# Designs tried in a protein design run: designed miniproteins, single chains. Part 101

Each design is a single chain, and the fold is of that chain. pLDDT is the mean over its residues in the fold that is shown.

## One batch from the design tools (miniprotein)

Design m3511
Fold by ESMFold2-Fast:
Structure m3511 (fold): chain A 51 residues (1-51)
Amino acid sequence: SPMEITKEMMRLMSNYTDRILQAERAGDQQAVAQVEEQFNQDVAQLRQRAS
């Protein structure tokens, strides 16, 4: 349902924000890249399910 997709997107954004801030605070550029890649993949999968 649209509500389920919205909730999933909010969770992905919340997780991304928390993880990216932790990685940036640690100065871990590799972790930053991994977090960004994971977020992009998760969003792409969610967009497919929303179609």
Scores: mean pLDDT 84

Design m3512
Fold by ESMFold2-Fast:
Structure m3512 (fold): chain A 95 residues (1-95)
Amino acid sequence: SSQEELEKKNKIRQLLLEGLDALQKRIDAETDPTRKQQLLALAYQTADLIYDIVTERLSVDEILSRARELADQISKVDPELGQKLLEELDKIEKE
């Protein structure tokens, strides 16, 4: 239903907001300039996706696809955070 789709979009948006908060905390703690730059780029990409979910009227499938690609990119820099995001996205999709 349209309500179930809206609930899934809201759950993904909330998950991405939590991911953004986690990335910001990691950026603040990071002393390696290369890794800090990578984390900052991922934080900007996360914020862009959150914005697009609200403004672009993306489908659940489009949001899941983009969120998974982003989580995969995060996993290359922060495997724990990236894997957590992927697992939570899988749970949302199966609802």
Scores: mean pLDDT 88

Design m3513
Fold by ESMFold2-Fast:
Structure m3513 (fold): chain A 64 residues (1-64)
Amino acid sequence: GPVYRATIVGDKPGLLSDGTTLEKGTVVELEDVRFTEDGFLLGRDVATGQGVRLAAEDVELERI
């Protein structure tokens, strides 16, 4: 499927499925990207295979 580059541009940290937090300025490559009704962007980190949850309004998303 398509791969996206997600950049955290706001102050809300992202979260990996193992509990690791991702701070502002972090760039992650995501597959299986979807948006939730409650304002999250979910995907899978290509590098680690982990689930990722980001605040959708605090993220810039670019297809790579």
Scores: mean pLDDT 88

Design m3514
Fold by ESMFold2-Fast:
Structure m3514 (fold): chain A 90 residues (1-90)
Amino acid sequence: IKEQMLEFIEKFLELLKKLYDKVPEEEIEELKELAQQIVDAVQNGDNESAISYIDKLIEKLRELKKKYPEYSEIIDETIEILKKLKELLS
């Protein structure tokens, strides 16, 4: 799980770097809040909350992809990492 969390954090930071100054700050803050909630839930062993936050982040990323299709590749990569993490927590 630590390796999968690190992979998620690294890819998510890469995504945020690409979105910075391109996407409204409010949307970036929402993504950061959801990612932090996932990290906190996993660290606390709260797998049910972690899965819930993962689902919310995936949905937010799908909405972002519709608004900013130029970032679809890195968004899809991030979603795939989140799906794998969700399977490990189930």
Scores: mean pLDDT 85

Design m3515
Fold by ESMFold2-Fast:
Structure m3515 (fold): chain A 69 residues (1-69)
Amino acid sequence: SSAVNQTIANLGRALVNNDTAAAQAAIATLQQFRQNNQLTDSQIATLDRLQQAFAAGQSPAQIRQANWS
């Protein structure tokens, strides 16, 4: 959906800008879409990897290089 794609774009921008707060806000919004069954299996798998990477203390820039771009 348009709203999901916009949130994904916002997350990508936050990762590029090394903005941890913006990245975490976008992840929280994507989790709401997940609860509403609005994410694909591929998007859910990517979201889970991103959350694990943040939990492990990786910066948004490191996450972008390994998992998003």
Scores: mean pLDDT 81

Design m3516
Fold by ESMFold2-Fast:
Structure m3516 (fold): chain A 65 residues (1-65)
Amino acid sequence: SMRARFVETVARVGVDMVEAALKAGNRDWAKSSVELLKTLLENYELSPEIKAMVEKAIAAYEKAA
């Protein structure tokens, strides 16, 4: 569905934002991006592939913090 594609696109962008924020050393931006990804996990059913990408990004943030 178009809604599922939109949610997956937002999740992919959120993962890219976490990676970019961590690469830039911007911890506040990384935290905000992780909070967005956690909200998506709690409120939407994600495909297993996208869910794995989101969980990996959150784990990378937690190890870097």
Scores: mean pLDDT 82

Design m3517
Fold by ESMFold2-Fast:
Structure m3517 (fold): chain A 84 residues (1-84)
Amino acid sequence: MERKEELIEEIIKLFGIEKEEYKEKARKILEPLSVEQLEELKELLESKDYASLSKLPPEVQKAYLELDLLSGIEKLEEGVEKVT
């Protein structure tokens, strides 16, 4: 497996994205990033050093925010489905 694809899958796992539909959206968000940008994002997620997000390139910051929103939507929908 190419290193970039491995990093994308690890980042998706770190966000807790489990549904195939949301995984596909997450891959599309991460595909434009370089290997170096993906490694920086993964390190930030593993360290939970969210204060350093502003030091990352704008493309990485945007990807983080989009993935965070996507993960939040998935969790919200899962909660609603379990109640009904």
Scores: mean pLDDT 77

Design m3518
Fold by ESMFold2-Fast:
Structure m3518 (fold): chain A 61 residues (1-61)
Amino acid sequence: MPSAAERMALALELLADPSLTEEQIVDELMRRTGLSRVAALALVHEVRKHPEAVRAKIAAA
């Protein structure tokens, strides 16, 4: 299972792709990280609310 920083980095990359819907982002996170749908959706919402803080956490890891 990837680290929290790796999961956050993937969520940032997927959210940066304007062609992906939220459903596609959640499905990709579940596939690549093993997160449940609820956990993947929560991660997407966290990254959307605080993208700067998420980038800082990735850089610190």
Scores: mean pLDDT 79

Design m3519
Fold by ESMFold2-Fast:
Structure m3519 (fold): chain A 81 residues (1-81)
Amino acid sequence: SVDSAVAQLQAARALVRAHFTGPVAARVQRLVDQAIAALQQGNVDQARRNLRAALRLVRAHFTGPVADRVQALVQAAIRAL
């Protein structure tokens, strides 16, 4: 559901904000925020594009258990749509 996806994305954003810094982390947060806004406006396809972009950045630039958890939350959000 959209509500489930939004909750998972809010959790992912909080983890990125708490554990990562710099321009890439800021871009991931912006993409997640844009995806949440798109979902609240009914724009599911725009949300999926923003989330896939966020996943690519996390995979390319971050490693470790927190990065794995962020990826899992974003993937679960995409599946909930």
Scores: mean pLDDT 89

Design m3520
Fold by ESMFold2-Fast:
Structure m3520 (fold): chain A 65 residues (1-65)
Amino acid sequence: MEEAIEKLREKLKELGASDVQIRTAVAAFKAVLEGKITKEQAVNMLKSLGYPEIAEILKEEIDKL
């Protein structure tokens, strides 16, 4: 699980995402991995924040698990 989180973090850094955006995406990813929210809820939350590209990367990383 920790390796998947670090891969997500590095991909978001490559896109030039801010520390706040990275922390938000990582928190959503952890919540999905812990079964607290669904993939759809996590993706929709990031889209509502105005970052659909970050939402797509999160979706791809969840789908690789």
Scores: mean pLDDT 80

Design m3521
Fold by ESMFold2-Fast:
Order: sequence, then structure tokens, then C-alpha cells
Structure m3521 (fold): chain A 67 residues (1-67)
Amino acid sequence: MSEKILEAEVLDALGRMYASLGEYKKAVELYEEALRLLEAEPEAPEELIEQTRRNLEEAKEKLKEAE
């Protein structure tokens, strides 16, 4: 696995941790960085990209609800 894919996996895991703590803004930032790395990597698994994208969408919705 490339270094970028490994870094993205760590960022996704951190994002999930922050989301579980209710820190949705931090989770969004981490998921966006993870997706940026995955989208730049041709060998990135589609499953990982889709999972991270779903996590990002959920975190963004939670952040909007915090008005």
C-alpha cells in the first residue's frame, strides 16, 4: 500500500474518533484531508474512498444541525 493510502486510513480513523466525541468540525477536516489523499492516489481502494465519503457526508450533516 502507498504511504498516502496509509496516511488517509489514519486520518479516516481519527475523523471517526472525533465524530464519536461530537467534534464534527474536526471530523470534517480530517475526512476531507483523507479524501484528498485517496483521490490523488490511483491505487486507492474504491471501498475506502466510499466509506470516507459517507463518513464526511454524515459529519457535515451533523455540523449543519449544530446551528
Scores: mean pLDDT 82

Design m3522
Fold by ESMFold2-Fast:
Structure m3522 (fold): chain A 66 residues (1-66)
Amino acid sequence: RKEELLKRAEEIKKEVEEKVTNPDVQASILQVVDNAIKAAEKGDVETAERYLEIAEQALKSALEME
């Protein structure tokens, strides 16, 4: 659970750093990912999952509507 959430966060973070070229958009998405990591580390799995979903949606939007 926690390890799976952290792996998802790392994968999203890597994609954001590699594919999002706008530094403001990149920073915004990375901040959401950091919030997910903090929630997962606290054991708040539900909050971590929500932040990861938000980050995934933001990444998709940034790649399509940059």
Scores: mean pLDDT 78

Design m3523
Fold by ESMFold2-Fast:
Structure m3523 (fold): chain A 118 residues (1-118)
Amino acid sequence: GKLKAEVKGIADTKEKLAITETEATGKSGRSSGTAARSGAEGTVGVTVSLGGKELELEVEEKEGYGKGIGKALGATPKAAKLGAETGVGMGALAAAAMGLSEEGGELEGVEGTVEVKE
């Protein structure tokens, strides 16, 4: 299977984010876009959508989008459920979020595909 992630900030449009990786777990995929910063200073609401399922996160902007989203995914029990339902581990979700934000820590339309491994 393949994973597509959608990340939406409070003041941003819903963006479809899918990261292509050579290794499915523990490695950040390279994205072809950038991240557009959204919301007010402090905590930003982020929606991650995978395989028709949605996960809502609160991310601290102080850490930047990649670190913030990856940390929130790793700390969120709902991310484990999302991973089980889509066949993607939490490590792959965190790596995807971090990879998307390597282009300066602001989110803009990005594209890739995360390959699902058990």
Scores: mean pLDDT 43

Design m3524
Fold by ESMFold2-Fast:
Structure m3524 (fold): chain A 90 residues (1-90)
Amino acid sequence: MELKNLSKEEAEKLIKINEEGLERAEKELKELEEQGADPKMLEKIRKLLEEARKKLEKAKKGDVNALLEAEILLAMAEMMISVEKLILSR
């Protein structure tokens, strides 16, 4: 897998990008909560973001596979956020 061959410098850059993505997703989650999105969906998104943060902490300790896992979890959270935005737009 491509992430296994990342230099430590490249991994550090991707960690920073994922931290910035996580911060944006957490902000969007708060905006959805303020707009009255489904509390059950908000809890699912919150859990995905929490797991992504934990994987990102493992990535910082040199677990390159955890970086891929963090990216997948963050992407899932962003997809769910997009679905909730569409529901609220109806």
Scores: mean pLDDT 82

Design m3525
Fold by ESMFold2-Fast:
Structure m3525 (fold): chain A 69 residues (1-69)
Amino acid sequence: DAIRDTYNLTEGEARIARLVAQGYSYQQIADRLNVSTATVRTGMRRIMDKIGVSSVAQLQAAVAAAQAS
């Protein structure tokens, strides 16, 4: 998994990042992963900190760049 390996994300963080990049809301991700929306928000903060981005749009761009091949 390119984004996981590039940014040292955990498996759970990589799954959240990929779903957000695909346009899923935090509630849809929480429902799909059987976690709370608070867990998704906490995970997103950690993901953004690890990637060095401050918005969902920047995260989507980072995921696209890491997956480009």
Scores: mean pLDDT 80

Design m3526
Fold by ESMFold2-Fast:
Structure m3526 (fold): chain A 80 residues (1-80)
Amino acid sequence: MEEVERAERYFDEVEAEMQELLEKNKASPSVRLQVETGLGMVRIMLAVARISPDPEEAKALAEQAMRRADEVREELLKML
């Protein structure tokens, strides 16, 4: 589904950006764990969206996953 593929690409870009920020700012183990937990949730949402038989549910989950990825990034920026 195109919306899910777009969300997956967006998530890959956000994940790469966050990993670079963690490395550049020498983030603490607790900050890294919080980020990995948030990214893990986004990965689960995208996996569910990919296997959903309902196109509307898949689209809604993909949109929620992108919003959650943005929230995880914003939370990281506040902790740096």
Scores: mean pLDDT 84

Design m3527
Fold by ESMFold2-Fast:
Structure m3527 (fold): chain A 66 residues (1-66)
Amino acid sequence: MDPEELARRLVEALGAERVLELTHHYFSTGDLAAVRAEVARADPELAAQLTEENALAVLLQAGFLT
């Protein structure tokens, strides 16, 4: 799935405020595992779609949408 579609699904599942918190956490720590754990609390299948290759692009897109 492309980063734009994943970003839209992330905002729909978690809401704007939580997505911004996760984006800040990732840029501050680089801890994808922690981000995936938080996403998995709401949507485990969506969390599984986040990879090292797409996480930066997805979170940037999601932050822009909020």
Scores: mean pLDDT 80

Design m3528
Fold by ESMFold2-Fast:
Structure m3528 (fold): chain A 120 residues (1-120)
Amino acid sequence: SEEELNELFEKLKEVMEKIKETFRQLADAVAAGAPLETIQKLRDEISKLFSEAREILQEIMKLLTPEQRLELAKVFNEAVEEIGKIIRDLIEGKLTPEEAYKRIQEVLDKALEKIEEIVK
């Protein structure tokens, strides 16, 4: 239903905001030279949040056509891959914490815009 789809999309937005918040914590931890255990826990939390997003997306997909499902899966997988690269580049010192955070915001916002267009 349209109501169920709208509710799931709002839940997806909430998880994406939590990913942004956890990534800021990761970026701050890297900037502060935090122990590897702290960095790994934050990376694990980001992975958990992406698993939550995937579960919400699977519920959204049940309400969509096969073509829309394929397009949505592609958008999500591309976002996960780009974010993984940003996290690696941040940890390797190839991106500043501020540059990494800005790129994560751009990737997640672009993904949400594309998903919204697919589900309209």
Scores: mean pLDDT 88

Design m3529
Fold by ESMFold2-Fast:
Structure m3529 (fold): chain A 79 residues (1-79)
Amino acid sequence: SKEEEELKEKIEALRKELKEAGFSEEEIEKLIELYKKLLEWINNDSEETEEYRKLAGEIYKENPDLSLIELLKALYEKL
């Protein structure tokens, strides 16, 4: 579907940015997996997503100019 193609393009763009930022292949795979989970959680509006939304909100409160990569790394380190 178009949504699957858009997700694939976003994942490939993120993968490229992570490689250019000096992350290892193992770290890149873990961060991409976390990104996919975050997208699923946002789309499903479940009670389980509430804790992750709160954590992301706390991270953004301290650093409102965080890039997506920095947010994903901070979330991964706190999980």
Scores: mean pLDDT 73

Design m3530
Fold by ESMFold2-Fast:
Structure m3530 (fold): chain A 68 residues (1-68)
Amino acid sequence: TDEEARAILERLAARSLEKGAATREEAERLIEGALSGEGGEQIELAREIGRKLREIGDEFQAELEAKK
């Protein structure tokens, strides 16, 4: 559903900004693409940002384990 696609891209953009996995510009492009409904470039960008989020998560986990 277009509404669901829009929501998931907006959530991904917001999360990526919070964790530093995406720039403000990248997040804005994801949201713009979600609103336009075109999707191709935005889906690819979302996947790249998702990979960065995973990398940040792994680093955060390693930091926590080192502190324990």
Scores: mean pLDDT 63

Design m3531
Fold by ESMFold2-Fast:
Structure m3531 (fold): chain A 93 residues (1-93)
Amino acid sequence: SPVHREVSLSLTDGSTVEAAVGLVRAAAEAGQRLTLTLIAKDIEEGERAGREAAAGAERVARALGYRLSVEFEEVEDPRYGTALKTTLRVEPA
């Protein structure tokens, strides 16, 4: 059975976006399922960065025969207050 990984990151800049895409690549190459949660303090900037991470993740997942689903949700985070949560789910197509 494919191993399911769960990872949470704070989405702060382009390096975090690259890290998110790299985690999706690593999971897909290892034949694993991944749920990746990204938390961004600023809603508008977080939506842009979250969409960038999702687009990069989708390109990588598709190239490796995986599907990506993405969800955006405003949440109350203990560290950031009102924050944007981006959930990326990666599974075999």
Scores: mean pLDDT 80

Design m3532
Fold by ESMFold2-Fast:
Structure m3532 (fold): chain A 77 residues (1-77)
Amino acid sequence: GTAVVRVHKSGAANVFGATPEAREPASLAAFRGMIFARVGGPQEGANAAKQALEDAGVRVTRVEVHDDYAEVTGETV
């Protein structure tokens, strides 16, 4: 399965795409990304979302960090 999480510097975070198997890990990653983005910006939000996905067994394949937002993409094994 696939998970795509976006975190914004404002602390807004969304699951932009998730297969059913990845939906719960993606939601938890979005929540953690939101908290860390509010404190440290998109880079810290992305780092937190990546760690949350990896802790849940999702392989992170892509991390894209921009000035205002970041996206983290992962695949379930």
Scores: mean pLDDT 82

Design m3533
Fold by ESMFold2-Fast:
Structure m3533 (fold): chain A 68 residues (1-68)
Amino acid sequence: SEIEEKVNSLDLPEEVKEKLIEFFKANLGKMSKEDLAVALVTRFPELSVEQRREIAKLFDLPELKFEE
């Protein structure tokens, strides 16, 4: 699976990798790329900004910026 190969290339705990694989298998092609990027922030609070950037690059997702 392309999703499994991409996620397994990341330096993440196995539990987080499994959760990401399930997330992308369920939502890739069903949600917009923008909605997928938002979901990474809201559903994966365990991910650092750098880890989210790596995931975004692998899946061609937009980088989200929040103004505070």
Scores: mean pLDDT 79

Design m3534
Fold by ESMFold2-Fast:
Structure m3534 (fold): chain A 104 residues (1-104)
Amino acid sequence: KGTAHIHVDGKEAVVEVEGAGISAETLASSIAIGLGGRLTGAKIEGDKAVIETDKATIEAVQEGDKVTVKIEAKEPVDAEALARGVRAAAFLAGAEVEVKVTVK
């Protein structure tokens, strides 16, 4: 069973997903859709995915079985929107993930 930890601090957020077999590309894309906004750029290279929207920059990096996503937004990050994006990525990957959210 995988785990996902979502940490939101104002306009910045970090999502760490471990043990779920979810790719950086799938996680970054699902988070971008969850947060909304208009897509302005996307760059996917191996274990790294960077998605830019008019609302946020989303950078996901895969290291082994862990994917870390860093989010820098123009407005305060919606933690529930992030959680929806993570759950959508898990569904697409056929994975079960326990999601924990911390907001500061």
Scores: mean pLDDT 84

Design m3535
Fold by ESMFold2-Fast:
Structure m3535 (fold): chain A 78 residues (1-78)
Amino acid sequence: TLSDNEVSTHLKSARNYIEEAKVYTKLGLYDEAFDALDKAEKEVKILRENGYLEEALDLEHQIGVETLRVAVNKVFPK
């Protein structure tokens, strides 16, 4: 079981990696965007494994949406 401070740290790290991925996507740096999303998924896995299922599911949804956005922009640059 994680402390409240540890939970807060993993939540902030996951959100920060998602924001990094958005920035990389805007810059056309799709491989870097995917790497940032992979790091976000690792933070979310820690939350899920420690029973923070609702927070993990919300972040997993956000990561899924961003992963699809990166993939679409990589195949169809606009």
Scores: mean pLDDT 87

Design m3536
Fold by ESMFold2-Fast:
Structure m3536 (fold): chain A 94 residues (1-94)
Amino acid sequence: MEIDENEVLETFALIALTMAKKDLEKGDVEGAIEGLNIARKIVEKMDLPEEVKKEILSLLDQAIEAARNGDYETALELIDKAGDLLVKAVEEKR
């Protein structure tokens, strides 16, 4: 079987999102924003349907804004939603 580049990129994006959540939980807003920007760059490189990719990127941008504004609960919810949508998008492409 060929190595699925999307599955590899999904794994790295999910790690970046998990690290961002942990950074928010300890009040490291700068670290969280860095993690979210890494996840965004990875998603931009993934081969996903345009509409789904755009929605995931929008959720990540909203999470970054919520984190900057000190709305950590909203940021965490948006991160989870982006991660869930990413997993579903990769699974449906199989």
Scores: mean pLDDT 84

Design m3537
Fold by ESMFold2-Fast:
Structure m3537 (fold): chain A 104 residues (1-104)
Amino acid sequence: STMVEILVRAVRLVTRYAIADLKERKKDDPNLAEKIALVEEIGERIIQFIEENPEASLDEAIEGMKEIIEETQKRHPDILSDKEGEALKDAVERYLRLVTEDPL
């Protein structure tokens, strides 16, 4: 579906920008490499979820995305803090809503 294509493209772009932001703002973080790897893993898992649930609404897709981020955080709390996970959830939700309301 067109929505699936838009969401997958959006997640890929957000993942790229989140990694760029980490490199700029967290350059002195001793876990930077591990944080980048987790963000890449989260992005790929979200894309897989969207592709496996093509009939999901935007709200259902966003909730699935949040669950993936929270599950990954719970497995790696020493690398990805609760605050960083909340920021990532907020950023991805904001961008997914933006691109579905006014596609670039």
Scores: mean pLDDT 82

Design m3538
Fold by ESMFold2-Fast:
Structure m3538 (fold): chain A 74 residues (1-74)
Amino acid sequence: DIAEILEKLSGDREEAERVAKEVEEAVRAGDLERAKQIAEDFTFRAVEEGRASLEEAMEAGKEIVEKIEELYRK
């Protein structure tokens, strides 16, 4: 679940759910590049704001990309 991964990274459930919906909406529109960009922007911001370590962000990013690809293939 993309929202769960983002929540673990940021510690903010409300923000994670909002961003996850934007990612899923982009995937449903067939815009895989946009979905990845939304996730990447969130991940970079979390590191810049000191909410996540670089290692945590890289791990979350990998899981999110796998989930995006899974949703796109359906």
Scores: mean pLDDT 80

Design m3539
Fold by ESMFold2-Fast:
Structure m3539 (fold): chain A 76 residues (1-76)
Amino acid sequence: SKEEVLKFTEEYLAKLKAYIEKTAPSLSDAQKEELKKQVEALAKQWLAWAKEKNLPEVEELIKKAEKEILAIIDKA
């Protein structure tokens, strides 16, 4: 259901943010740049899927999470 997809997306993104928040401070600048590329690639893939499935609320969650995660890496 749409509700299950939204809940899963929210929970997954929250766990991913927590993991990156914990991990990013221990990374070198080169490792941070690589992590940012991986985050951007994953976000692009998930956005393409959400657009194809016509899930605008999922698209908004992914876009917001990408911005927040990239900011966490930059501030680490």
Scores: mean pLDDT 86

Design m3540
Fold by ESMFold2-Fast:
Structure m3540 (fold): chain A 76 residues (1-76)
Amino acid sequence: SDNDVVNQINSDVQDQFNNIQNNMSNYTPQEVYDMMSQTMNDAMSQGQQGGLSVDQMQQVNSFATSRRLDMMVNMS
């Protein structure tokens, strides 16, 4: 399907954020922030390498940003 790359990246982002959240008690807030930032950077890099359109890149960024915001709110 036309969205296979987007779906794969979004799945990877979700899995990585779930992994971070499940292990949050083992990390400092700074380490959690760094891991979330790395996950987002990796997702955007995968999207660029996968040849995603501007609209598809926006979908990846919006998904990753939404998940990051949800995690940050739950940390507060």
Scores: mean pLDDT 82

Design m3541
Fold by ESMFold2-Fast:
Structure m3541 (fold): chain A 93 residues (1-93)
Amino acid sequence: LEPPEPAENEVRVVAVYDKKTKVLTVAAYNAYTGGRGEAVFVEVKEEEAEPAAVEAARGALEGNGLKVVSIEVEVEEEGDNVIVTAVARGEPA
């Protein structure tokens, strides 16, 4: 299933941590960019995935002049991957 389209003033970040390669890929999706911004980190620990996703979501909202109202985080494992989904909502500053 395709991820749902972000609502206005919403950013969805998906961070995928590969336990074998220790690579963390962080992708941010939002209505303001019309696409995604991606960052790749190497030699990362599993516990760094959730903070990285949260920080990416915060930065995307604040970069668009929004105040962070809430950030909701979900963590799932899929084989060797840890998938962290952070959904941040903001309001105009």
Scores: mean pLDDT 72

Design m3542
Fold by ESMFold2-Fast:
Structure m3542 (fold): chain A 78 residues (1-78)
Amino acid sequence: MEIPKLSEEEREAMLRALEEQAPVLLAQLEADPSVSEAQRAAIREYLERLTEAIRNNASPEEIAKIHEEFQARLAELL
């Protein structure tokens, strides 16, 4: 049920995946006129916070808080 602690190699792989996928996702969202600018800003901020937290070896609790704040913000914008 709990996400196991990431090894240094696993953290590096996760950061690489985020760096690779985030620009593609953001470019797709910016090209989609049905997605609001506020929704794009929320997703961008979420990805930046996640990336920084992983770089700083943040606790699972801090990562969960980032997810919770993102979900709440996105729900408010829908």
Scores: mean pLDDT 74

Design m3543
Fold by ESMFold2-Fast:
Structure m3543 (fold): chain A 92 residues (1-92)
Amino acid sequence: MLEEAKKKYEEVIENGAKKLVEGALKANPTAFSEHSEEEKLEGARILMKDIAEGKDPGNWGTSEEEKKVKKEVEEKGSKALEEIKKAEEEAA
């Protein structure tokens, strides 16, 4: 229930972050060359969390691959967050 919802949310964020970094590097292999692989993933995780919470991270998601990742994280992440909130309210 709550633990399952949290795990699902974390999985959506991790999968979205990995897809974003892979897509960006596939389109431009020198993209974010000033950042380490871990720094790229950390930044991507923060961005995915913002999208899941319904925050607009600005002009990101302009490519078709990025739009797909953004939509998937928004839909699955927001649903997982709603499940977490409901489980917490039921436990309180």
Scores: mean pLDDT 72

Design m3544
Fold by ESMFold2-Fast:
Structure m3544 (fold): chain A 87 residues (1-87)
Amino acid sequence: ELDALRQQVQALFKEFMALMPKADEAVKEGKMSKEELREAVILFTAGAILAAGGEASEDPEVALADYQAAKDLLQRAIDLIRKGLEK
């Protein structure tokens, strides 16, 4: 359902924002590269753009596809940061 997917995307945005201070610290400590942080931010930005597209869409099928793609990109961004933090 679109509402459930929208809530999942919102939760992932919150999780990514909560991880950013830890990612910045990890880069300063040399545990995570600036390149890895850059890739995570690019994935997050792409996810945010797709979520905005889903919100603006008049077609429920298009909105669902955009939110699903946003969820996947946001999860990839979070996973990349988590991988860096494990080092």
Scores: mean pLDDT 85

Design m3545
Fold by ESMFold2-Fast:
Structure m3545 (fold): chain A 85 residues (1-85)
Amino acid sequence: MQQLIDELNKLIEQMKTASRQQQLEILQRMGDLVVEMVKLTKTSEEMQQLSDVMGKIYDTVVSSKDPQLLNQFQQIMLDMLDTWQ
């Protein structure tokens, strides 16, 4: 769990200085890590950590004002929901 959180925080920081194309690639990788994090989530504390990371990703994507990044983030949310069942 902590290793996934650390990698996600690193990717969020990289997104702030990345080009638009790199931001799409970073967001796709963040999506894969988020789905993996959902599979490992078993406690309310881990749910809070997942929620906090998702909030940071959302804030970064919204700040970009790019509808393509917003659409990709929505796809990540759908993939999470499908994984959670």
Scores: mean pLDDT 79

